# Designed miniproteins, single chains: the designs that were tried, part 46

Each design is a single chain, and the fold is of that chain. pLDDT is the mean over its residues in the fold that is shown.

## One batch from the design tools (miniprotein)

Design m1669
Fold by ESMFold2-Fast:
Structure m1669 (fold): chain A 77 residues (1-77)
Amino acid sequence: MKTSDKPKKIYGVTSKEKAEKLFKEAKANGEDIEVKVYDSEEQLLRDYLGGKVDYFDIPESLKEFLKALGKIKEEKP
């Protein structure tokens, strides 16, 4: 009964298909997650930076953009 009640993981996606995939995987693993679907990648990124989303699924092109902004740290070998 003493399980640490962790806040639900909030995932941000730009498509309902990705949202359904995340819900399906979480349900299969017995995990409760919240998924927010955004109309644009820019809105999703703003909410992520604002702490409204814990994780987000972005295409590689947007990852390059975030690295250029210095928001994602590159790990050196």
Scores: mean pLDDT 67

Design m1670
Fold by ESMFold2-Fast:
Structure m1670 (fold): chain A 83 residues (1-83)
Amino acid sequence: MQKEIAEYEKRIAQNPTDAKAYNNLGEAYFRMGDYEKAIEYYQKAIELNPNYSDAYYNLGKAYRKLGEYEKEEEWFKKADELA
């Protein structure tokens, strides 16, 4: 886990517009149970690539873990529209 985070952080330092690296960082934090931090990185991925359906889906899953079901539904709908 920590090794994956370090690899993605290095990738972001070399290419700060790598939306996939931000999404992967979010997934790493999600697996650790840090859903708020996961959301921050998924939001950054979407800022860099507004058509990134996987990042929207991951946002929905993270909001579900926080009990924010209205946001879960909103982000899943957005992910489906882009897929």
Scores: mean pLDDT 82

Design m1671
Fold by ESMFold2-Fast:
Structure m1671 (fold): chain A 50 residues (1-50)
Amino acid sequence: RAFDYLRAQGKPISNIVKAIEAVADGKDASEFEPPLASDVEDIIKLAKEA
């Protein structure tokens, strides 16, 4: 559900995968450079709420 929502918002699949891997490793959006960090933060928030 979060994946489909993020795709509908125009988030690249590669950014979604990177965010999922970061959460699995215990990392957050601060590990990434802007503007990618903003997309990763949004994805992480949605994934944790799921």
Scores: mean pLDDT 66

Design m1672
Fold by ESMFold2-Fast:
Order: sequence, then structure tokens, then C-alpha cells
Structure m1672 (fold): chain A 58 residues (1-58)
Amino acid sequence: MLEEAYKKALEAKKTESVEAALEVLEKEVFRHLSTITDDEERQRVLEEASKLAKEIRE
């Protein structure tokens, strides 16, 4: 779930850096996408990931 990915990214942001947080989010998102075969669900995951990345950068 992207909620778990976001939590891991926020922990990396607190303990390391924004760059580390974005890397964690990216790895978790790619892992999640590898389990999805539905195109519509993949698009939703990518949109959510984009929004979460923006929140991390702010």
C-alpha cells in the first residue's frame, strides 16, 4: 500500500534527508507497481506517488 511507502519515506526524511525519502518512496512504488496488472490501478498508483513526492519535497 502507498500509505506504508509514504510512512517509510517520512521516516527517511526525518532520519536522513529529503533525497533519501524520495528514494525510499520510489523503491516502494516500483515494488508495488510490479504486483499490479490493471492499467487503471497503475495510473492511480502513479498519480498518488506523484502527490506524495510533492508533499515530501515541501
Scores: mean pLDDT 79

Design m1673
Fold by ESMFold2-Fast:
Structure m1673 (fold): chain A 97 residues (1-97)
Amino acid sequence: MTPEEALEAERDAFVDAAIGNVEKTRKLAEEMGANDAAQAASDALTQLHAAREKGISPETAVGALLLASIANTLVKNGDYEGAKEALERLTQLLKEA
């Protein structure tokens, strides 16, 4: 495996981890009735699945995982507005990729 092939494998793992974090965020937001945060998570999931099929840079994949992790932490703390903002930033990052 070349260093580049290793980075591509890590990219896919980071995207899959981001998907998992956003799915957890969506479920928690839905259970709490935070409809705006749940919708933002659904929008972000659409972009993450598209990014996984299209391929993105490893740097973008790391950024996506970071934003997804922040959103999941915020929703667990009851900060649904902050979670929505993090998810909207994630969606924008993926659209620009």
Scores: mean pLDDT 85

Design m1674
Fold by ESMFold2-Fast:
Structure m1674 (fold): chain A 75 residues (1-75)
Amino acid sequence: MKEELDNKLKEGLEKVAEGGRLQVESDTLRRAGGPADALDKEAAEKISEGLKLINEVRDEENLTPRELGLKIQEL
């Protein structure tokens, strides 16, 4: 169980990080006058998926937000 939840948390964090990178790329493209809608949508989807996985781990282990933060720092 612990390894499965740790892997799920890592996957969620990776998806949030990927979404964050896409959001930065989208912001850069928008400032240059380019079409950013597709990148905005992809970023939002990745962040949503990642947060869902992180929340599932939090709920499964009954972690407080503080405990979740500490667990993330130990990964």
Scores: mean pLDDT 80

Design m1675
Fold by ESMFold2-Fast:
Structure m1675 (fold): chain A 72 residues (1-72)
Amino acid sequence: SAAEKKRKLAELEEKMRKEGVTLEQIMQRLAEFEGKPLPSPEQLQAMTDAELARLMEEAKAQREAERAARLG
């Protein structure tokens, strides 16, 4: 249901905030990288939690790579 999708998004967004990022920041970076417009909140709510988890994982990997580049 729509209520379940909202709860799942809120849970993932909270988890991402604990790691210092928001869902919007991750999606904005991906949109800039792919040259696509930033998705609306309604489109984000339509995504599965598995897809959101993958985006979080990719954004974290990019941050770690950027951090490693700063050290080298």
Scores: mean pLDDT 62

Design m1676
Fold by ESMFold2-Fast:
Structure m1676 (fold): chain A 55 residues (1-55)
Amino acid sequence: SSDERRLDATLRELLAWARRTGDEARYDAAMQALSAGVAAGLPAEEIAARVRAIA
């Protein structure tokens, strides 16, 4: 689905960013926001926006 593709894209962006920067604390915070958003049933667009705001 489009939501799954957006979440997958957001995760791939996070992984690429983390590999490039080495900022583990910010990566952990972004992953926590991703997981919390999924658990709360937030739209993929909102989850992606929250993750990008942290990263």
Scores: mean pLDDT 80

Design m1677
Fold by ESMFold2-Fast:
Structure m1677 (fold): chain A 64 residues (1-64)
Amino acid sequence: SADARKAAEAAKKAAEAGDAVAAGVSWHQTMLSGGDAEKGREGQRAAAEGDAEKAAEYAVLSAE
């Protein structure tokens, strides 16, 4: 949905900025909006581990 896509884009921007907390909140919003919960959780884990590139990749995948 459009809401899931918007949340995933916010997560991608937060992850690229190194803000793991903001990325985590955006992953949760993506899941609630009908995004891919498994890919969203993987992106949140990557962001928490400081892997901004991997987190951004999974943000796009979670919006499929």
Scores: mean pLDDT 68

Design m1678
Fold by ESMFold2-Fast:
Structure m1678 (fold): chain A 57 residues (1-57)
Amino acid sequence: SKRERGAALLLESARAMEATGEALLNDPNATELQKLLGELLIGTGRYFRERAEELLA
């Protein structure tokens, strides 16, 4: 269904954002701005994951 497809895309996007954010936060060469981007990516990924879970409910 359109709902299931939307949820799948949100979960895929969430995973990519969370992985990228974690990589930035764990990079010893990352600037403070890059680390802030990492935090924002993790937060956005979690938000997308929550929306996907709502669509699958």
Scores: mean pLDDT 88

Design m1679
Fold by ESMFold2-Fast:
Structure m1679 (fold): chain A 79 residues (1-79)
Amino acid sequence: SMRDQLLTDFFLISAGGLVLVARRALEKGKYELALQQAEDARKIIEELKNNPFISDKQREKLEELERELEEIEERVRKA
């Protein structure tokens, strides 16, 4: 429904914001902060992955965010 699409968009925006904050923290050497924000983003992404009503465009954005998050998670783990 349009309501479900709107809610999914808000969750995607929220996850994107957390990924951005995690990346900025990582750039500044704030590894614990980067990890915490990445963990919060991961929780949102996992919930969205289980939503069968997301659109193809929302799925593509989710996959892009998950790729960005995976890069951050690997960099934090190696730090």
Scores: mean pLDDT 86

Design m1680
Fold by ESMFold2-Fast:
Structure m1680 (fold): chain A 64 residues (1-64)
Amino acid sequence: MSAETAAAVNEALAAYWTARDRLDAAQRAEAEALLDRVVDPARSDAEVRAARAELVAFLARATA
């Protein structure tokens, strides 16, 4: 995993934990499904970064 991909994983984790208490049960389930894609070791670097972007966008909308 590249340094950029490792940073994206750390950013996704930080964003999720920061937003988690503001999410309802359905939003947490959706965010956790997206987070699972970010941390999946079978995913390529590009797929991990795309999943992180999706998670960050979802959390921004869910906590607006």
Scores: mean pLDDT 79

Design m1681
Fold by ESMFold2-Fast:
Structure m1681 (fold): chain A 93 residues (1-93)
Amino acid sequence: MRLLRREEKDLGDLKKGKYTVTAEVVNERPEPARVVVRLTLQAKTDDGWKTLGVAVSEPAELRPGERLTFTAEIEVPEDVKDAKLVVEVYELP
């Protein structure tokens, strides 16, 4: 797999609970691409960024200019004060 795109979105303070997270990705390439989207929710700790949850989409084939919307639920097990969502798009063979 090849990483095509990585974005980080600051979420600030999150209380414990279930959250619905949504990412939209677009194939900006002139050729079709088969992709998966990985959403990682992280919180800042003394040792750096701790992963709170991960969601991975089913593989999808995107034509040039086509968009994929991926929605997932992630559970936050405890209150956190500096959270971010990492969106990664991987190209499959």
Scores: mean pLDDT 81

Design m1682
Fold by ESMFold2-Fast:
Structure m1682 (fold): chain A 70 residues (1-70)
Amino acid sequence: YEKIAQEILEIGKRLEAGELSIEEAAKKIVELLKKNGINAKIDSDNAIVGLDKESTQKLLEIIGVAAKLA
């Protein structure tokens, strides 16, 4: 999960710097999650939805790794 966590952190940095819109950042995150077996969708408010229990557990593990890298 380290590579995925690093990619998410980089998307976050680009969003903070104004290089990405919220919509662009959300789409990139969802694509990364899908490539790693985590099925997620973005709603009209750019919220991540459609996570089942297994996908939620994987996402929390990725967030934990990202927190250690930050």
Scores: mean pLDDT 71

Design m1684
Fold by ESMFold2-Fast:
Structure m1684 (fold): chain A 62 residues (1-62)
Amino acid sequence: KPLETSLLSLLEQAGVPQEYIDKVRDALKNGDIEAARKALEAAKEFIPQDLYDSALKTLDQI
């Protein structure tokens, strides 16, 4: 749960639109890591590269 919370907080601080944050949260709630990764890829344009890389690394640890 701490890694999931950290990932969602990172996306919120990056200014990612709520619709993408909701998709990531719902995917993580269902244990669907592939859906969470796809939602992150869709939100990539709203995330600085360093934060995006950190988000992917955090997702890989969940």
Scores: mean pLDDT 79

Design m1685
Fold by ESMFold2-Fast:
Structure m1685 (fold): chain A 61 residues (1-61)
Amino acid sequence: ARREEMLAKVRAALEEHFGRPLTPEEIATAEKLVDLAERDTEARRQGASSPEELGALSDKL
């Protein structure tokens, strides 16, 4: 539920920004970002993630 909601928001924002439908590659990138954000949120709730780990994941996108 949360993942689908976040993905829908990201896709809508990108489509509005570009003024066109997203390409399959752009959709795949958005899904990867949503998955990383979902994992980060869960890890933060459990106190497992560090700022350094979050930065490393972002840099490898």
Scores: mean pLDDT 68

Design m1686
Fold by ESMFold2-Fast:
Structure m1686 (fold): chain A 68 residues (1-68)
Amino acid sequence: VEEKVEAIKDALIQLGVPEEAAEAIAEATLRGDVERARELLEKLVQEGVLSESMAEDLARALERLAKE
């Protein structure tokens, strides 16, 4: 469980997402709560941490990881 969280978190951090936010997004994704993950990504865009393009790419990657 934690290994998957760490992989997702690491990918998010590489894209500029803060560690705390990356962890929350990874946990939501593993629970199948893709909507929560998207909400967090939208918040980061609104705060200027991520661009909308980055959030879109991340949402795609997280959706794929959630199925695994």
Scores: mean pLDDT 76

Design m1687
Fold by ESMFold2-Fast:
Structure m1687 (fold): chain A 65 residues (1-65)
Amino acid sequence: SMEHEAAASMAIMRATVMGLEARLEERDGRLVVVIDTRTPEQEEAARELAKQLEKHGIVLEIHRL
């Protein structure tokens, strides 16, 4: 839906402003925000973002590189 697409786009923008690498993936018709992390500090920031996105029904996946 447009609302989910807008929420996902905002999530990508917020992650980028926070210095995180973020991308969108589609799985079974759902938009998933994926964040690639390299440090514990980036993981913490990504987890905080995930909590903020829960209210929009957006799933955030954190990948450790």
Scores: mean pLDDT 78

Design m1688
Fold by ESMFold2-Fast:
Structure m1688 (fold): chain A 71 residues (1-71)
Amino acid sequence: SSLLEEAREKVLEAERALKEGNYELATKYAQEAIKLAMQTLREDPESVAEAVGVALRAIGILIDAGGLKKK
């Protein structure tokens, strides 16, 4: 679906930002990827495996970026 394609694009953008040391941008894109993956689950339950995969990858980026450590 187009939502899954957008979610995958956001994961790639988040990974790029993480490699560049831009943790704020990596966190932003990872959060958007999770949102798009969750929308995919609601619109197309048959895409569950792919949507879950995208969400897990984005969560990994959030952990690496330290996005859970906001003061």
Scores: mean pLDDT 82

Design m1689
Fold by ESMFold2-Fast:
Structure m1689 (fold): chain A 77 residues (1-77)
Amino acid sequence: MSEEITEELVELARRGGLSGEELMAKVVKNVLPSVLFEAAVEVLRAAGLSDEELRDLAENSKNSQVREAARYVLRER
């Protein structure tokens, strides 16, 4: 589950022009919910997702940290 979510974030980072490798190393090495949340917020900001895509992630993402990150990014818009 955490591995699948890390792969999803790496894919989004790549689409946003970020280094997915660095984000993956940070998340996998530490495996802490707070690290996943911070990484997800960074990726979602860079990916240029629409409000609709962020709402979808906030409701349907497999992980609560990714859902919270999507809500956080929506609130700051």
Scores: mean pLDDT 66

Design m1690
Fold by ESMFold2-Fast:
Structure m1690 (fold): chain A 89 residues (1-89)
Amino acid sequence: MKLREETERLLREAEELVREIEEADPEMAEKIRRLLEEARRLLEEGEELEETDPEKARELYLKANMLAGVAVLAAATVKVVLKKEAAKA
């Protein structure tokens, strides 16, 4: 449960960051959204397996957590780059 809750938190954070960058970099925003969709799919698969194969469910949650973390890092990096370029102008 805690790993799933943390992953859901990361997904929400990434989604907010993507919203902030989508006007300036729609291509990167779309790529990050694809990672978020994959992470959500893994969470759903893990939830389905939680009672029948809890070990595999945990592996899926870990993978979803990693993808959500990558999405947050990517979106945050784009936001920093955009802010730096705006400051140069």
Scores: mean pLDDT 82

Design m1691
Fold by ESMFold2-Fast:
Structure m1691 (fold): chain A 73 residues (1-73)
Amino acid sequence: SDTAPLSASSVSLLKQAVGYLKQGQNELAAMALEIAIQQEKNPPQALLNARSYLKAGQNDEAINALQQLLSKN
């Protein structure tokens, strides 16, 4: 459910993904995002949007979506 908080493991992975994206390490960021998504029964839409932005090479949009998720958790 989108109303449920993210796990501590997922939060750690998203922080790592933001760091990787800021450094242009898109493959490492993608791996961190996929692990976080696989850990969550109902990944929030913002996390799925971040994955879509990353696949499109929209790093700033992906960072923004991830930072909004992290501000809630």
Scores: mean pLDDT 82

Design m1692
Fold by ESMFold2-Fast:
Structure m1692 (fold): chain A 95 residues (1-95)
Amino acid sequence: AREKLERARELVEEAIRAAEEGDYEKALELLEEAVELLKESGVLSPEQRLELEILLALSRIALGIGKLSNDPAFAAKVVKRQAERVLALVDELLA
């Protein structure tokens, strides 16, 4: 469990960096991989699992809006915000 949480944390930090560089598609891909590892860890409550699904859904919606409106900066900003929320959750699970 801890090894999956630590790997998920690394992926979330990479997602934040990708979003800061404007690569929102890479940021979302890394965030999706991190959330899958968190689900596989078996330590999530049902509420935490639902929160992660909502954060991913918001990130995917932002990517769609960014593509349709040609606003990659908006998409990157939203994905970064969701990634920061996932990072906070991972840090709570590691405490």
Scores: mean pLDDT 83

Design m1693
Fold by ESMFold2-Fast:
Structure m1693 (fold): chain A 76 residues (1-76)
Amino acid sequence: TTAAELGLSRGALERQIARYEAAIAADPADWRAWAELGDALFMAGRYEEAARAYERALSLQPDDAALRRALEKARA
C-alpha cells in the first residue's frame, strides 16, 4: 500500500513515528518504543527502517521471539 492509498492513515502513522522517535531520544533503552516504531514503519512500507528499529529493540530484549520474527519479516 502506497502513502497515497493510506491517506490520513499514513499521516497518523507518521505522527506516531515522530512520537516514538521523541520517546527513544528521551530513553534509548525503551525497547517497547523501538518495537512500536518498527511496527509503525513496517505498516508505512518503510521496511529497511523497520528492520533497524527491530534490531535495536532485539538488542535490548534478545529473548523476544516476536521481535525476532518481526525482524525476519521486515528483511524478507
Scores: mean pLDDT 77

Design m1694
Fold by ESMFold2-Fast:
Structure m1694 (fold): chain A 74 residues (1-74)
Amino acid sequence: GSVPSREELREGIAKTIAYLLLLGESLEEAKKKVLEALEKEGFPREEAEKLIEEAVEEALRLAEEYRPKFEASL
């Protein structure tokens, strides 16, 4: 399979955080879960933390965008 680009990884992280936020997790809990998952996959902690911080702004925008649609589907 193709190796994910840094941007593809960041987008995947953003979507995962957004989904966790929509499920009622706090931002800090969502970040912790994603950090633990990245560390288990062999990412260095510093790189994982940087990817998460780069993804947070997009994740918050996605959660805000999809929140009304998600709530309407419940």
Scores: mean pLDDT 78

Design m1695
Fold by ESMFold2-Fast:
Structure m1695 (fold): chain A 89 residues (1-89)
Amino acid sequence: MTEKAREALARIRWDPERRYLVDELMKEVEKKYGIKVTREAAALIVYYAGFDREKMKKILEEAVKIAKQKGRDTVTSEDAEEAAKRLGL
């Protein structure tokens, strides 16, 4: 788990709205892409996007591509950080 993922999880712990977004994001990824996303990765995506759903989708789509390119069925916090970096975040 990355340092930024730990910070993202800490911020979400006492923010029920962001925690809800994390849970919804995890459910949407499994339904739409047929792969899983770790809570750490989902928290990091919400951390970078805030409440901007378009930005959240862009980070997610890039993270899914990275995970698939690496032959994984799960999006990790490393994939989310690479996605954010590629998008200039």
Scores: mean pLDDT 79

Design m1696
Fold by ESMFold2-Fast:
Structure m1696 (fold): chain A 58 residues (1-58)
Amino acid sequence: MSIAELLEEGREEEAIKAMTASLQSVGVSEEEAREVAEAIVRDPSAEKEALRLAVEKM
C-alpha cells in the first residue's frame, strides 16, 4: 500500500482517507480513525503512538 507515496506527493487528503479506511477495518470508529489519520499526516513521527492508542480504545 502506498500511503507513504501519497504523503510524499502532497496528497494528504488521499493518505488520510486510506488510513481512516484501514483503521475502520480493525474496528476503530470513523471519527476516531479520521482524527488519528490526520494526526499522523501532520506529524508522521507520532504515527506508531497514535495508531496504538486508537487500537487500544477499541
Scores: mean pLDDT 68

Design m1697
Fold by ESMFold2-Fast:
Structure m1697 (fold): chain A 94 residues (1-94)
Amino acid sequence: SLVSEAAAKASAAMLLTVAALNEKDKERVAELVRAAGESAEEAVRLLLEAGKREEAREVAERAIKRMEEVAEAAKDEEVKEAAKEAIERLKELL
């Protein structure tokens, strides 16, 4: 099911974002942020394909909020840019 796969991807995005917020190694934080962004994009695309536009918007909005938290907490420019790139990509899907 597209909806079931989207739920799994949305959960993965959330877990990766939480991991990024608790990671101390900047290179690993950037990797986790990129992985979270990609997982969130996949969740949104799957929901849109399933015709679940409102659910897609809610998933994107939650992911954007979490990426904004990452960008605000980050001191490394690469991590901030990774989060901002993820936010922009999610906004483009809506």
Scores: mean pLDDT 86

Design m1698
Fold by ESMFold2-Fast:
Structure m1698 (fold): chain A 97 residues (1-97)
Amino acid sequence: RREALDYEVDLALVDMLIALGIRLAKQGKYDEAAQTFELAADKVRELAEKYGDPLLEQAAETLRKASDALKQGKVDEAIKLANEARDLLVEAGRRWR
C-alpha cells in the first residue's frame, strides 16, 4: 500500500538523520549533533501524530534525551540513546506488517 511505503520511507529518512547526528557527535561537533537529534525528534513526533504508534513517541523522547546528554557533555550516553531510538524505529516499522 502507498501509505505503508510512505511510512517506511519516513522511518528511513529519520534513521539517516539520527546516523548523521551520531557521526557529528563522534567528530566533536556537539552543538550540530544536538540540533540534529532535536530535528530527528521533531520528525519522529510528527510521525507519531500521523501513525499513532507509541514506540514513535518513545523514540522522539529518547532522541530529546540524547540531545540533552550532548549539551551536558555526555557523548557516550547520547550515542547510546540515539542507537536505542533507532532500534525503536525498526520495531515500529515491523509492527506495520
Scores: mean pLDDT 85

Design m1699
Fold by ESMFold2-Fast:
Structure m1699 (fold): chain A 90 residues (1-90)
Amino acid sequence: DKLELAKKAVEYMQKAAKALVEGDYEKAKEYAEKAKEYAEKAGLPDLAKAAEYLKKAAEAAEAGDEKKAEEYLKKADALAEKAGEEIRAE
């Protein structure tokens, strides 16, 4: 069921974002990778790309590059919002 895969992708995106805010960059990367996997299986390319940027944001934050982390997070947020609109547009 693609809907269940989409739901798991969103759940892992939320877990990744929470881990990132809490400074748990390793968990943020793990959850973002899970989100990307489920988004790809669900056929949601924008959500998969959002997850990839969320992982890049965590990698940048872990490296101390706050500017790059902010840039990637903004890209992830924009793509996640777009994916959410696509899921609701029925």
Scores: mean pLDDT 84

Design m1700
Fold by ESMFold2-Fast:
Structure m1700 (fold): chain A 70 residues (1-70)
Amino acid sequence: MSELDELRQKIDDAVAKVKASKDGAAVTKAITEGSPSEAARVKGQAAVKQLFKEDKEKSKGASFPEFAAK
């Protein structure tokens, strides 16, 4: 697969994790009620936030999620 396909898969996985969290309803609503362009933007932002959180958790040994420290 191309690097683009790998990146998309990674983004989809991150978005799926966000949807499975308690923020999932808000993300789904924004995607459903927004335009296709806005849905793509919201997905991108959610994926970036999720990846950023995972990077932080990895640095901390991934024992406690940043959600608990919010």
Scores: mean pLDDT 62

Design m1701
Fold by ESMFold2-Fast:
Structure m1701 (fold): chain A 74 residues (1-74)
Amino acid sequence: DDRERLLAAMEAVLETAGVAVDEELRAELEAALAEAEAAGTAALNGQGEELTLDQILDRLAALAERAPEAAALR
């Protein structure tokens, strides 16, 4: 399951970076992954380009990195 692999990879990256994954951050990451899955489904339905695993991981990593900065910015 790509979703399970993505969640495991995200948690590993965040732990390596020293970012604490709380319930709110985890819910946001799962929501972002669900949106990525929906975008992938839409692309397949329209015979468009499919998002690659690397692109999804990059977006999730960027989201996790921005979350602490967004909190600091109020």
Scores: mean pLDDT 59

Design m1702
Fold by ESMFold2-Fast:
Structure m1702 (fold): chain A 97 residues (1-97)
Amino acid sequence: DLREELERRLREMEEIARRSLELRRQGILDAELGEEYRRRVEEAVRWLRELGVDGPELRRAQDLLEVSRERPANFGTIAAAAEEVARALRALLERLR
């Protein structure tokens, strides 16, 4: 069932990235939503690390998540972090096929 969990988390990361970029383009400063998205990306990074996954994508995602805390509703940086996690998830899914 690992494949289904990877696919579910990939969809979540792609959705967070897409929505965050749209919110940034519209100039929406929803700090509560930004914090929720940041926590979901952090959860995905933690889950991958618990599986023993380590790589440049997760390191970049962690750095971006840290930067995202410098101001509320930092949707551009949240989107970038989610995109890095999505890349790691896609690489894992490709190896399972």
Scores: mean pLDDT 87

Design m1703
Fold by ESMFold2-Fast:
Structure m1703 (fold): chain A 81 residues (1-81)
Amino acid sequence: GKEQLDLLIDLYEAGAKRGNVQSYINLGNVYYSLGKLEEAAKYYQKALDIDPDNSVAQRGLAIVYEELGKTDEAAEYRAKA
């Protein structure tokens, strides 16, 4: 339910505040599943700010940019992943 989703987001936000790159990726995945594409891109980008070569975050960002119609940015991240 929504209540469990809110608790999951709180858990990942706590991990992200500790610099956990996987927590930022998990936040990106959650917001992507909710159709919040700009928020998903923001969290994948924060993961890449910590770990620039992270292929999971690069792939996530490429998918989000493709759905946002930002095809040039999507192509750049697909090439890196």
Scores: mean pLDDT 84

Design m1704
Fold by ESMFold2-Fast:
Structure m1704 (fold): chain A 75 residues (1-75)
Amino acid sequence: SEAEELVREAERLALEAGKAAKEGKYKKAAELYREAAELLREAARLSEDPERAEAYLRAAERLEKLAEEMEKKAE
């Protein structure tokens, strides 16, 4: 489904964000985490399963918090 494709893309972006963070590229990591979070929010909107939608939204919240942490380091 489109929702599943968005989740896979979000997983790829989150992994790239983690790699960027390990390399000290905090601005890039923040942008990638936020992009991944947005894809998970879109997957939640497309999901007909409320439990899956909630899981996607919780994952997006975690990624947004990571993005905020990265931005604080990107001074």
Scores: mean pLDDT 88

Design m1705
Fold by ESMFold2-Fast:
Structure m1705 (fold): chain A 72 residues (1-72)
Amino acid sequence: PSEEEIDKEVWLALLEIHGAVALLANRDDPEKVAEIRKLFDEYVKKIEQAKTPEEAEKIFREGLKKLNEISA
């Protein structure tokens, strides 16, 4: 893969890791789990559709912020 594709995959992998950690941390709260799952699915798709690593980074940062808000 190109450097651009590798960089996008890195942001996607980081979102997947943060999503998995958030799901595990909130496993006893089914409503939060559902919210995290919905957010994760939405932002995974957005990153996959990103045309540049910079765009993927912006999407990742926004998703991470929202993920932290659900977990607060």
Scores: mean pLDDT 81

